Designed miniproteins, single chains, continued (5). Designs and how they scored, part 92

Each design is a single chain, and the fold is of that chain. pLDDT is the mean over its residues in the fold that is shown.

## One batch from the design tools (miniprotein)

Design m19199
Fold by ESMFold2-Fast:
Structure m19199 (fold): chain A 85 residues (1-85)
Amino acid sequence: MAERERLRDELVETIKELVKLYKKFKEQGNIELAKKAFDMAVELSRLLVELDRATDPEEIQRVMDKAREALEKAKKFIEEYKKLL
């Protein structure tokens, strides 16, 4: 329970940071980085919905594993550009 709740909170926080980066890249005219931030935010948002809908233990574990993998990629991207946040 606690792990799923923590993962959900991390997804929400990471989506917010990606949206902030998207806006900053868009303001700078950096279309490629803006698109990358947007695409990652969309992916994490979909995983958040899947995590909330999953009721079967095996599906919950599968979605959590996908969410952790996507979060790792998103956090690396955010860390690279954190000076803009």
Scores: mean pLDDT 84

Design m19200
Fold by ESMFold2-Fast:
Structure m19200 (fold): chain A 93 residues (1-93)
Amino acid sequence: SLEEFIKKFEELHKETLKELKKKNIPEEIIKKVEELLKKALEKLSKAKSKNEIVKIVRELLIELEDLTKDNPEAMKVFKEYKKRVEKLVNEML
Protein backbone atom coordinates (compact mmCIF):
# COMPACT_ATOMS: atom_id res chain seq x y z
CA SER A 1 0.00 0.00 0.00
CA LEU A 2 2.70 2.55 0.92
CA GLU A 3 4.92 1.38 -2.00
CA GLU A 4 1.88 1.64 -4.34
CA PHE A 5 1.22 5.18 -3.04
CA ILE A 6 4.83 6.28 -3.73
CA LYS A 7 4.73 4.72 -7.22
CA LYS A 8 1.47 6.51 -8.13
CA PHE A 9 2.79 9.74 -6.60
CA GLU A 10 5.92 9.48 -8.81
CA GLU A 11 3.72 8.82 -11.89
CA LEU A 12 1.63 11.91 -11.03
CA HIS A 13 4.85 13.97 -10.76
CA LYS A 14 5.95 12.85 -14.26
CA GLU A 15 2.56 13.80 -15.74
CA THR A 16 2.61 17.19 -13.97
CA LEU A 17 6.09 18.01 -15.31
CA LYS A 18 4.92 17.12 -18.86
CA GLU A 19 1.95 19.51 -18.48
CA LEU A 20 4.23 22.34 -17.26
CA LYS A 21 6.59 21.79 -20.23
CA LYS A 22 3.65 21.92 -22.71
CA LYS A 23 2.65 25.38 -21.41
CA ASN A 24 4.56 28.66 -21.84
CA ILE A 25 5.85 28.58 -18.24
CA PRO A 26 9.33 30.00 -17.45
CA GLU A 27 11.99 27.23 -17.39
CA GLU A 28 13.25 28.53 -14.01
CA ILE A 29 9.86 27.73 -12.42
CA ILE A 30 9.78 24.27 -14.06
CA LYS A 31 13.31 23.46 -12.78
CA LYS A 32 12.39 24.51 -9.23
CA VAL A 33 9.19 22.42 -9.37
CA GLU A 34 11.24 19.41 -10.59
CA GLU A 35 13.70 19.88 -7.69
CA LEU A 36 10.90 20.09 -5.09
CA LEU A 37 9.21 16.97 -6.51
CA LYS A 38 12.50 15.00 -6.45
CA LYS A 39 13.21 16.03 -2.84
CA ALA A 40 9.68 15.01 -1.78
CA LEU A 41 10.08 11.55 -3.37
CA GLU A 42 13.44 11.09 -1.57
CA LYS A 43 11.84 12.05 1.78
CA LEU A 44 8.90 9.69 1.13
CA SER A 45 11.27 6.76 0.44
CA LYS A 46 12.70 7.30 3.98
CA ALA A 47 9.35 7.89 5.73
CA LYS A 48 8.52 5.43 8.53
CA SER A 49 4.90 6.38 9.27
CA LYS A 50 1.65 7.60 7.66
CA ASN A 51 1.98 10.85 9.67
CA GLU A 52 5.44 11.53 8.18
CA ILE A 53 4.05 10.95 4.66
CA VAL A 54 1.14 13.36 5.25
CA LYS A 55 3.58 15.98 6.61
CA ILE A 56 5.93 15.62 3.59
CA VAL A 57 2.99 15.93 1.15
CA ARG A 58 1.56 18.96 3.01
CA GLU A 59 4.95 20.75 3.00
CA LEU A 60 5.40 20.00 -0.73
CA LEU A 61 1.95 21.46 -1.55
CA ILE A 62 2.74 24.65 0.43
CA GLU A 63 6.10 25.10 -1.35
CA LEU A 64 4.59 24.44 -4.81
CA GLU A 65 1.75 26.93 -4.18
CA ASP A 66 4.27 29.62 -3.17
CA LEU A 67 6.43 28.89 -6.24
CA THR A 68 3.48 29.06 -8.70
CA LYS A 69 1.32 31.83 -7.13
CA ASP A 70 2.58 34.63 -9.43
CA ASN A 71 2.16 32.65 -12.69
CA PRO A 72 -1.51 31.96 -13.64
CA GLU A 73 -0.75 29.02 -15.96
CA ALA A 74 1.58 27.37 -13.41
CA MET A 75 -1.03 27.95 -10.66
CA LYS A 76 -3.67 26.21 -12.83
CA VAL A 77 -1.40 23.14 -13.17
CA PHE A 78 -0.72 23.25 -9.40
CA LYS A 79 -4.46 23.28 -8.57
CA GLU A 80 -5.05 20.14 -10.67
CA TYR A 81 -1.95 18.49 -9.14
CA LYS A 82 -3.18 19.31 -5.59
CA LYS A 83 -6.64 17.86 -6.37
CA ARG A 84 -5.08 14.62 -7.67
CA VAL A 85 -2.68 14.37 -4.70
CA GLU A 86 -5.54 14.86 -2.19
CA LYS A 87 -7.55 12.13 -3.97
CA LEU A 88 -4.55 9.77 -3.89
CA VAL A 89 -3.97 10.40 -0.14
CA ASN A 90 -7.67 9.83 0.67
CA GLU A 91 -7.91 6.60 -1.38
CA MET A 92 -4.56 4.96 -0.48
CA LEU A 93 -3.64 6.23 3.02
Scores: mean pLDDT 84

Design m19201
Fold by ESMFold2-Fast:
Structure m19201 (fold): chain A 80 residues (1-80)
Amino acid sequence: SAATMEALMERVLAEVERTAEPEVAEAVRLAVEGQRALAAGDAARAAELAAQLLALPREVLEEADRLALEIGERLRKEAE
């Protein structure tokens, strides 16, 4: 459900904020907020957040994507 996905995203963000470098945590936060904006139908806010995310260094984006996927997979399996 959408509520379950939202709870999962919150848990991923919380773990990244605790364990990752600040720049990587910021990238995950921007991605999560962007997805929330899209789900709420706020295309303008989603575009602003996407622009901020894409302005970050490639290495930060790659690390954020890797960590979010790894943590998300682990937490999803724990929730099942």
Scores: mean pLDDT 82

Design m19202
Fold by ESMFold2-Fast:
Structure m19202 (fold): chain A 69 residues (1-69)
Amino acid sequence: TEEEMLKALEEEIPPLIAELAEKAKTNRERLLSSRVREMAEKVLEVADDPSKTEEVAKEIIEEWKKLYE
């Protein structure tokens, strides 16, 4: 459900950002960590609105797949 997706984003995104920050240390030119951080900030801002969080969640998940493809 949308509420379950919202909770997953709030709990999964922050630790994933930390993991990406560690990987970004080896690729300082890529700025991957800053980009993912911006996306996470967007989802947290709309965390109280499930309809908006679903759209932002899809955008962030697509970025994750690109980074770890």
Scores: mean pLDDT 59

Design m19203
Fold by ESMFold2-Fast:
Structure m19203 (fold): chain A 68 residues (1-68)
Amino acid sequence: LDQIRQQIEQWLLTQPGVASAQVIQRLQLGTLWLIAHVTASGDFDADALTAQLRQQFPEYNIGVEIVK
């Protein structure tokens, strides 16, 4: 699971407008969630980024939170 977190973080850092990214694991009622805390460095669409992440990593429940 540590490998997938690093893969997600690395992929996020290649996206335009992403200054930093940290993925946190959260277990909610037996379901594993990967929450990406992203700092924006320009125009940023969290919904579009979330959709792209789910396409790249379809086996995981992924959410995006913008952190300032």
Scores: mean pLDDT 77

Design m19204
Fold by ESMFold2-Fast:
Structure m19204 (fold): chain A 97 residues (1-97)
Amino acid sequence: EELKKKADELRRKAEEFDKNAQVSKTAYDSLKNAYDFYENKAKALRDAGGDPELIAEYEKKAQLARKNYEIAKKNYDFWQSKAEEYRKEAEDLEKEL
């Protein structure tokens, strides 16, 4: 019975890590959309021969969004890896039951 409780605890932790991964995925998707928006704005201004300072502003916003979504992607991958690790430990313990 103790091994079953341990396996159940590990599965619960894996579910918590999945939830953290989903939060990071939502942040990634939002920031990736912001990056695409700013990149498209900068491109449209360049194609139209627009204000160089405004182009530089959108390019800086795009760079910041990219840095932030790369961080969100790493967080997503980290939490997914942790969830898989804990599920495997739970499955290994369940085989001993």
Scores: mean pLDDT 89

Design m19205
Fold by ESMFold2-Fast:
Structure m19205 (fold): chain A 94 residues (1-94)
Amino acid sequence: SMKEELRRLKNELLRLMSEASAAKTREELIAVGERMLAVVREAAKRVPELQPLLDELEALLARFKAGEVSMEEALARLSEIMARILEVIDAEIA
């Protein structure tokens, strides 16, 4: 059931990434980012190798909230971090 749980979390992350790309405001992107953090945090409990990527995602969201990065930059970096998270999850599911 761990593999089924990870597949469920992966599908949730894919949906959240779609919501992030559709975000029109900073507030909407922050809300999606917070939900992504919760899902990645759950995945990291099962896959400790995700911890550095979780830390990187938390740091990105903190910088975005502080106004240190634009929405375009935040979304681009989020996509890069999420691609790496999905690769780690896919390796664990295989």
Scores: mean pLDDT 88

Design m19206
Fold by ESMFold2-Fast:
Structure m19206 (fold): chain A 80 residues (1-80)
Amino acid sequence: MKPSKEVLDRALEAAVKDGIITPEQAALVRAFYEAAGDKVDPGEVTKIILENPDASDEELKAALKEKFPDVDWDAILARA
């Protein structure tokens, strides 16, 4: 079940406050959720980011392309 934007924003704010992710990583998850629509699970995107806290945008793009090959990650990352 896909969380609402409000629930996602609240969860990302809590994760940033607790030091689990950076504000930049939270912005990236929001951009993916908004641009990818129903093609991406924001929980899975958040999990990939949390498991790779030191990953570059290129490394995150590679991991996301492996999990969600039908999403244009190059266009999404260009917006984030």
Scores: mean pLDDT 65

Design m19207
Fold by ESMFold2-Fast:
Structure m19207 (fold): chain A 59 residues (1-59)
Amino acid sequence: MAPSPTVLEQEHAGQIAADLVRSGPRSAEEIKQALVDAGVDPDLAERIAKTVATHRKNK
């Protein structure tokens, strides 16, 4: 099992996800896959993708 992600790692993943959504509308699944492809932990990527997709969709 990997150690829990630090606040800095969460912020970094969030910035990547936010940039992706800023470039165009993205589903949580697309954001998650892009984060995993960028080397983000899959569990963290899923959490960040859900958070970012929810915030951006609620415009």
Scores: mean pLDDT 70

Design m19208
Fold by ESMFold2-Fast:
Structure m19208 (fold): chain A 67 residues (1-67)
Amino acid sequence: GSMLEKKLEELRKKAVEAAAKGDSKAAREYIQQMEELLSKHFSKEEVEKKLEEIEREAVRAYILANE
């Protein structure tokens, strides 16, 4: 994978872990970093689609860990 793919996977994992721990501030900061990185390489529509998938995963992790 490219450096971009590796960095995005790292940020995604950190966002999901932060969400699972209930750290909504850290989760949002990681998602924002992903948005900035994605916006340099993808169209606005593609960025929104990718962010929706990540946010859905983060919300699911929160629900499962913080019932």
Scores: mean pLDDT 81

Design m19209
Fold by ESMFold2-Fast:
Structure m19209 (fold): chain A 71 residues (1-71)
Amino acid sequence: MDEKEKALELLDKAGVAAATGRLDLAVELIEKVKELVPEELYEKAVKAIREGNIEEALKYIREMQKYLESQ
């Protein structure tokens, strides 16, 4: 499987996990793509999830998806 396609699938699953209150799973899924995305976006997404700020978490997950689609 292409790394980019796999990363996009993991980020989609992370968004669903965050939106459904599975915060530990959301962090685990984002952790798997950390080497493929800008560190700043990864750190902001994880911080938002850990703070329970789901709106911000989903925003940064979408920004990571856009970054990967541009690569």
Scores: mean pLDDT 84

Design m19210
Fold by ESMFold2-Fast:
Structure m19210 (fold): chain A 85 residues (1-85)
Amino acid sequence: LTAEEEGRAIVALRQALEENPDITLKTALVRHLRYSPEEADQLISEGVSAGLLPEDAAEKSAADYEPLHLLTLPGLLDIKRAVGL
């Protein structure tokens, strides 16, 4: 994703999470941010290790771990840099 595409995807992700708060972070990353399931698992795992995500982030609904700003472009870019994506 380019930075511009990623910004639009994050806006769409926020809207999708408000409409479907029961989806997991992994599902949101795969369906809305165009990660593979394996890339999403790696991103979440490294985000947890870096202290950017809670330890159960992969298994929680995306609405259960606040704040939603963890899914903002800056936070996501920090995770992407940690995993080399």
Scores: mean pLDDT 63

Design m19211
Fold by ESMFold2-Fast:
Structure m19211 (fold): chain A 96 residues (1-96)
Amino acid sequence: SAETKRQQAILETSFAILASGALFNIELAKRKLEEGKLEEARRLLEEARADIERMEEIIEELKELGAEKEVLEKLEKRLEEVKEELEEAEKRLEEA
């Protein structure tokens, strides 16, 4: 339906915004780690983790709305990329 397609488009847009925000916070956290600002880095990575959790929820909502397999695969790949960046930054924080 037109309403379902509109809901899917809103969720996909929200996902893209969250992904960009999470990556921005991860990159900023890496810079804070290089500066020895461990507490600031930790807070930024916590914000990125919350964004990732919402991205996972959006994928589940899109599955319930019957989103196309190709769309879901694209979003799941993007989510995995963001998770890998977070894990790398969290490892740097533990080693600092």
Scores: mean pLDDT 91

Design m19212
Fold by ESMFold2-Fast:
Structure m19212 (fold): chain A 68 residues (1-68)
Amino acid sequence: SDDELLAQIEAMMRAFVDHALARGVPPDAVAAELDRMVAELSRSVSPEVAARIRAIRDELLARYRAAA
């Protein structure tokens, strides 16, 4: 289902940002990699799923900037 796919995508993106935070990666570098992930994933999904992936990216990046 789309919800299961989105849960897997969120887990993958969250694991990436947790790893980046532990290493002190600059927020702009994290933003660039998340944007790359979103662009690649959005090519193979519906516009509705792509919009939800972008929302996950926005949430994770905002939390990263607050924590970094």
Scores: mean pLDDT 86

Design m19213
Fold by ESMFold2-Fast:
Structure m19213 (fold): chain A 86 residues (1-86)
Amino acid sequence: MAKEEMAAAVAKEVAELDEIVAEAKERMENAESPEEAQLILTSALFRLLALRVEAELAGDEAAAAKFDAAYAELKAHGDALLKKWE
């Protein structure tokens, strides 16, 4: 059933969440321009938002909360990093 397939996909993404966040932070820190850093941030935030919606559709509230926390963490990190480029 499609909902059960989504739940399995969400569980896999939750297991990889720390790696996703760490990779996004590293890519932003190694960006050569503020435009590149902002593109990396925006892409990572959209990915986390999509995963959060998938978690809600799968009925996994715990996973949705983890993606929300990761979104807030990445946004705060990216906002602080972009401020240094001014």
Scores: mean pLDDT 80

Design m19214
Fold by ESMFold2-Fast:
Structure m19214 (fold): chain A 80 residues (1-80)
Amino acid sequence: TQEEEDIIGKALEKLQEGKKLSEKEIEEVVESLKNMGKKYPPVDEEKYEKLIEEFEKALRENDYKKAAELARELKALLAG
């Protein structure tokens, strides 16, 4: 769990700094979010899965503002 949290944290830090994630970093953060959802199922699992899909799409399209907004929603679902 700590490894997934560290991967997610590092990716979000790069996005906050306006840095582009590499293809490998995108794959690692998406897998880490999927694994966190499996270990700590959110109340709305369908919404969580859809937000991960949109987050990956935003990262691949270099829409870092949308990616940051989606990351906030993903964190809220994991916390609630």
Scores: mean pLDDT 78

Design m19215
Fold by ESMFold2-Fast:
Structure m19215 (fold): chain A 75 residues (1-75)
Amino acid sequence: MPSLDQIKAALEGYKQLLDALNEGDIDKARELAKQLQKEFPSLSSPIRLSEITEENRESMLVAVATTISVLESLL
């Protein structure tokens, strides 16, 4: 089970990912998702690097926003 500090750190990372997706910066979003998967494997969203594309950006926004809401509910 993740610590409170891990949840807070993951939240910050997911908020940065949400911002990149809102900006339409797919390359930045992919890099942030890669870092989040490496740093927080136990808190990993089912978002894979290959799943973040221009075509599915809106779906990824919803998935990331949902992940943020879940993590905030754990605080």
Scores: mean pLDDT 73

Design m19216
Fold by ESMFold2-Fast:
Structure m19216 (fold): chain A 115 residues (1-115)
Amino acid sequence: MIVGEVELPRDASREEILKAFEELVEKGADLIIVLTDRLTQAVEDAVIEFSKKYPHVAVIVVVIGQKAGATVEQLSSGRIFLLSAENVDEAMKKIEELLKKLGKPKNVGIIRIGV
């Protein structure tokens, strides 16, 4: 179930991204999907800080516009997944495959950054 969606500009700060995460958690999200065209330091820092504060919430970051194949990287929190996709349709297919590995249906929040 999608519980909320937040759209942020490409130059969104770490603080703005963290606020979007917290708004989605307040709406009941146990999984947050971040769609972005670039993996900026602000995105990385916000995701890491969020996962330390909310370790029970899974985060999937998808970088849109990459021509390389899917890379799944698990960051230090153990519940952060990094994916790459050429477009949003490919991103959604990769997310569906990863969701099957995460088990039971989730309350999903979505953050769009510059996409």
Scores: mean pLDDT 76

Design m19217
Fold by ESMFold2-Fast:
Structure m19217 (fold): chain A 118 residues (1-118)
Amino acid sequence: SAVVERLVALGERLLELLKQALEALEAGDYERAKALLREAQALLDEIIALMNAEADLSDPTVARALLLVGEAQAHLGEALAALEAGDVETAIEHLKRAAELVVEALLLLDPSFVAPEI
């Protein structure tokens, strides 16, 4: 469906932002990592809004994907909070968990989805 195609495209952009944020954290570029995490949060908010507005939430697979995306949003918030507190290790763990949840959600929406390496 057109909605699933849009969600997958937004999800791929989100995964690229998370990959760049992880690379920035590992390089010690914390200001770039914060900027990328805030951009990822905004994109994830857009994904959730699109799912609530246009996705068939009566489909239990789609409803599960929305729950996973919501859990990823919580982990991105925790990653940014940890990074603001100077806890880089905790920020990386939450970022990785957010990426895993996004991949799981995308696979539920499109089983032919090929996850990029993070």
Scores: mean pLDDT 89

Design m19218
Fold by ESMFold2-Fast:
Structure m19218 (fold): chain A 64 residues (1-64)
Amino acid sequence: MLLERDDLIAAVEASTEIPPEVKARILELLGTLPHKVDADAILRVLVNIFGVPRSVAEEIIERA
């Protein structure tokens, strides 16, 4: 499934469960991505690279 990058950025900004310093790094990375991104790829990055809990990452993907 493809997500809109700007919707994904908004979903991350709205999340209250990610520490501010981690959220800033996620938003920096998202700003470098194409306009459409693969949901499974983003889920893996949030969980495996940024250490976001899977439940929080899934909620972000669902909001986007």
Scores: mean pLDDT 84

Design m19219
Fold by ESMFold2-Fast:
Structure m19219 (fold): chain A 87 residues (1-87)
Amino acid sequence: MEKEKAKKELEEKIEEGAKRFVEAERAAGADSLTLEQGRLYMIEAAEGKDPGLLRPVTEEGKEVEKEVIEAGKKAKEIIKEEEEKEK
């Protein structure tokens, strides 16, 4: 149950983060940036991967990326602990 809660919270953080990221970056001139690209970027950030070619230029975009990275780390820790109990 805790594993599913962690996954749901991370999914909500990714969705909200993608919206905030795209809105901030588009306001700063990233007119071609789509919400789907923002979601993929947030997913990669949450997984701890190189986020690719998208680099935040706004302070809000950088803050959102940091928040999503931290949320991803917390979710992975909770999921790992729950999976270790399933021996």
Scores: mean pLDDT 74

Design m19220
Fold by ESMFold2-Fast:
Structure m19220 (fold): chain A 82 residues (1-82)
Amino acid sequence: GPRPDVVFAQVVSVDGRVVTLQLAEPAPWLTPGMRVRVSSTSLPSAVMGTVSRVISPRRIEVTFDKPHPLTKGDIVAIEVVD
């Protein structure tokens, strides 16, 4: 099927700018190096990051460009930026 425009995820862990996300649905098309825009109710504006690691089809690691207020349990929306 086609790539979805938005992937929903939950924050599993936070280590500074590095955040581990549990995806709501598998995203096997998501690869290390992809640029992503992440939005959440915990963010005043969407933040940019890069997929730094793919742990499984439902679990990825994103390294954000800047400090962020995301915490474990937060729900986020992920969009890939070309």
Scores: mean pLDDT 81

Design m19221
Fold by ESMFold2-Fast:
Structure m19221 (fold): chain A 98 residues (1-98)
Amino acid sequence: GSLDPEMAERIEWLKKNLTEEQLEELAEELERLEKEAIEKYTVEGEASEEVVARLREALREKLAELFKEAGVSAELDDELIEAAYMLANMVIVKKKLE
């Protein structure tokens, strides 16, 4: 599918700066966070905006940990977190299709 060129560039940058194992760890953390978010939204009645904000911050913390391990120094802005979210979902989908 067609990605926004700027988003595609951020995804390729993440692929170059993180190992395949670290990308799998990011994907596993996203699956865990999405499961928690669904339960908080559907069972506990938390507002969707609050659930999404919590998921985004948890993903930012995981990405910061992986960058520290990889020796990567980069600003963890919202655009990079969105790219990480998209890449992690691509890894999840690929794993389920294999």
Scores: mean pLDDT 80

Design m19222
Fold by ESMFold2-Fast:
Structure m19222 (fold): chain A 87 residues (1-87)
Amino acid sequence: SEDEYQKLLESIRQRLAHLSPEHQALILALFEASSLTLEQLDRLAQAMAGSEDPFAALKALIEEMVAQGLITQEQADKALAVIDSME
C-alpha cells in the first residue's frame, strides 16, 4: 500500500542520514533496482558505515545474503550491477 511504501521510505531515509550523499544515493539505487527489504537495506547501510572499503563490503554482503537464501540471484545481479556502475 502507499502508506506502507511511505513508511518504508521514511525508515530508509532515517537510517541513511548518517551516510554521505553519495552512499545514500547508492543505497536508494539498490532499493529501486533490486527490490530489497528494509532489513536488507539496513544491513547494507551498516556494512558501508563500518567499512574502509564500502563497495567491497556491499559486494561481500550481497554474496553472503544470496548464500543464506535472503535474496535471489536475480536481486543480487541487479544490486551488483548498480554497485559496479557507481564504483
Scores: mean pLDDT 77

Design m19223
Fold by ESMFold2-Fast:
Structure m19223 (fold): chain A 109 residues (1-109)
Amino acid sequence: SKEFNQKLIFVEASEGILRMLITSLSRDKSASEQEKLDALKKAFQNFANNVIEELSKIKDPKEKEILINESVKRLNRLLNFAFEKVDLSDEQKKELSDLVNSLINNIKS
């Protein structure tokens, strides 16, 4: 449907915004690694919350499955991109990974 295509475009745009934030954080010389982690955690949480809200509006089970699969794929790509671009400790990488895995589980529920 046209409405469902708009939801897919929304998720793609949301990935783009988060990718821009990650790139901005990678270039920020004034922010601590902890401040960067906190910003990333908030941005990933906001992405997941937006996806869950859009999923609540979909009645078609097939369309729900497509949106879930696309959102999970994009979250994993964004997590890997954050690890590539932002200089986080192994402990901070684990904390962010644990959060993103929790968010993926919430989206699948």
Scores: mean pLDDT 90

Design m19224
Fold by ESMFold2-Fast:
Structure m19224 (fold): chain A 85 residues (1-85)
Amino acid sequence: AAQTLRVTHQSNTELSDEEAAEARALLPGQTVAVPAADGSLIPAVVESAEVTRTSVVLTVTSATALAADVTVETDSGTITVTVVA
């Protein structure tokens, strides 16, 4: 069974036009890479995408189960992956 994940990309600054355009171009059924706790990337399928001035929130479905929620801090922001179901 597939696992539902919520991926939140919170930026420290306003998203660039390029970053916002790439996020808005994500359509249901597209595959994205999601960070796992071990630093590997897992493939997940986009169900929905929400873009704000400073964040991108993706609801995705992964065939690979995550053992726990993941938080990755970067110089430009924070990526949080939450296991929903």
Scores: mean pLDDT 75

Design m19225
Fold by ESMFold2-Fast:
Structure m19225 (fold): chain A 85 residues (1-85)
Amino acid sequence: MDARLREAAARLVREAMRHEGYSEEEIEENLPRGTELLVGQILKAAENLEEATAQVEAVLPSLSPFEQRLLREMLALAREVAAAR
């Protein structure tokens, strides 16, 4: 699960950075740190899924469609982590 989680988190970090206009070189340079930060956030959300879901639902209407998709994918990963425990 850990390797698959890290791979999925890396994909989300790449998508977010490309959307923000970062170059491919900047993405690759920052990807290891960005991936570890996102993995940490997903693991924290998995520890309290009900609260994490409520927080996501509260902020979704204020976000862009792209940000809403990323946040939903992060929450889906947190649900998968919680289910594997």
Scores: mean pLDDT 83

Design m19226
Fold by ESMFold2-Fast:
Structure m19226 (fold): chain A 64 residues (1-64)
Amino acid sequence: SKELLERLIELGKEALRKIAEDEGFEEIKVEQVGENTVKAVATKGKETKVYELNLETGEVKEVK
């Protein structure tokens, strides 16, 4: 259902935010960038990291 997918997206956003916060990032922007993909852009000073989560596989990766 749409409700289940929306719930999974929200949980995925929270998971990526927590990962970035645990790594010490202070400014974190999380967004859905695909049907089953969530991305987080995390910034601390001049350092920026981008994380991507695939909701189907549960894979989290750092994007170059």
Scores: mean pLDDT 81

Design m19227
Fold by ESMFold2-Fast:
Structure m19227 (fold): chain A 85 residues (1-85)
Amino acid sequence: NPAVKRIEEALDELGEALTNKDYEGARKAAERLGEAIRELGNDKAGEEARKAGYELVDAVKNKDIDKAQEASIRILNAVEAALAN
């Protein structure tokens, strides 16, 4: 499924951008993640992943470890919900 591949690619892009302190690139990756999840048929999980991705970017930028962990868990839960039948 091309949407599943796009989810994996967006997650990789998000992680790489955050590692490189590319917060604009990380936000764009979060947007692509949300779009890919929506294409898989779960609009709510897609919107949740996009919002959690933005919160992760802000938390990493501000060195808020607790919020970064919470946002990461929300992203993973949204991806899991989208992949569940």
Scores: mean pLDDT 86

Design m19228
Fold by ESMFold2-Fast:
Structure m19228 (fold): chain A 63 residues (1-63)
Amino acid sequence: LSDILKLLSPEEAAEVLAGIDAGRATIDEHPDDREAVAKGIGTILNAIGDALDLALEKKREEK
């Protein structure tokens, strides 16, 4: 993840990190709520997926 974030702009990296933080906050607020934990994990995974898509676009631009 850290290596992928290095390929992103500061703005893109900040948005990905904000998504991860939001997912973590959901888990921390409701750790015993299975549905809340699953939603938080999904939010984190979606943020990571967005980072991968952005990194792939950057790779195409830097031929």
Scores: mean pLDDT 77

Design m19229
Fold by ESMFold2-Fast:
Structure m19229 (fold): chain A 70 residues (1-70)
Amino acid sequence: KKKKIEELKEQAKKLRELSEEYRKEAEKKSREGTRTGSISLIGQSMLYLGESVDHEIQARQAEREAKELE
């Protein structure tokens, strides 16, 4: 149980780091797209936001599993 809890916490940490990286890329693309009027860049920012949200959901699931084992 202890080893599985540690593995889930480490997995959640990595997923949150990935989510944050995708969120920063989305913000960067959104800002540039708005400034230049590029629909392509705005579209890319939406895709990065989707990846960020997906990874955050996965991180929350891993955190919940770890709590249930505690």
Scores: mean pLDDT 82

Design m19230
Fold by ESMFold2-Fast:
Structure m19230 (fold): chain A 92 residues (1-92)
Amino acid sequence: TEAEVEEILRTAERAARAILEAETPLELEIAYALGLMTIAVGKITGDRTGSKEIYRATAEAAELIARAAEEAGDEEGARILREIARELREKA
């Protein structure tokens, strides 16, 4: 679980950075796709394994991506991602 936690957080950091560094609308969509896929895989892995640590890591990933979305001017995306983070934390 530790290696999975580290990989989720590292991939989320890459997605968040890609969101902030995006120079075109397409680059921004690709960065968001990476972030959302990371959250989806984390949730599925948490559901399958029952790992509280994976749920917590996935919630932290969602919050990290939400903060990048907010800094990029996407207040609605940030709100939705923070709601996902809250739901994941409740499962932990």
Scores: mean pLDDT 87

Design m19231
Fold by ESMFold2-Fast:
Structure m19231 (fold): chain A 87 residues (1-87)
Amino acid sequence: SLEERQRLHELLSEGLQEFLLLAEKRRKENIAAGKDPHEPFSEEELEELVREAVERVVKKRGITDEAFIKAVEEAVRRAARSLRAAE
């Protein structure tokens, strides 16, 4: 429905905000560990950050619908990969 699409977009926006905060923290930790500040995240790191970001939003919003949670995760993952490619 239109309302479900609007809710998905709202949760995507929150998920991306959480992802960006987690990504900044991870980059600082990687730099402190001697990693190249210009090195892109691995697929594994990206997946970890996406899952943690979505988990935070799901917990804050009390979402229990597994199919909806997967849709939010996929949307955040696609947007995160797009942002990484634009850097």
Scores: mean pLDDT 80

Design m19232
Fold by ESMFold2-Fast:
Structure m19232 (fold): chain A 73 residues (1-73)
Amino acid sequence: MSGEEAMEQLVKSYQKVVEAFRQGDLEKARAALREMEEAYRQLKEVDPSKSLEGDIMLGMARIMVGVLELILR
């Protein structure tokens, strides 16, 4: 897998988290976050220079899931 492919997978999984957040679907958001964590792990192994961008996106996704968990309690 190239660094470009790894970043594309991370962006796609991030978009899934954003869409689940818009729909208020906690289960879909959690599933997408797990996909994103795996994509981030692959990105770090293939292209460490993009790890900061990936880390920021992963942080934003975690915040979105956390907000949904708080709202739906």
Scores: mean pLDDT 83

Design m19233
Fold by ESMFold2-Fast:
Structure m19233 (fold): chain A 63 residues (1-63)
Amino acid sequence: GLDALAAAVRKLLEAGAPGRLIAGLAAEHSRQLGLSAEQLRTALERAGAPDETIELALRRLAE
């Protein structure tokens, strides 16, 4: 669930993955797991994602 998503995002950030890639993967995983926008935001904040990446992920989830 949410903790696994946060851990995966943290690993991507540590690997220097682009924010757009992180946002897309996080939104898709949230859709697959049935997570809400608030849960996605919380997971990304726990992972230490930049605000721009969080906003992009939330927009991608809403699409």
Scores: mean pLDDT 86

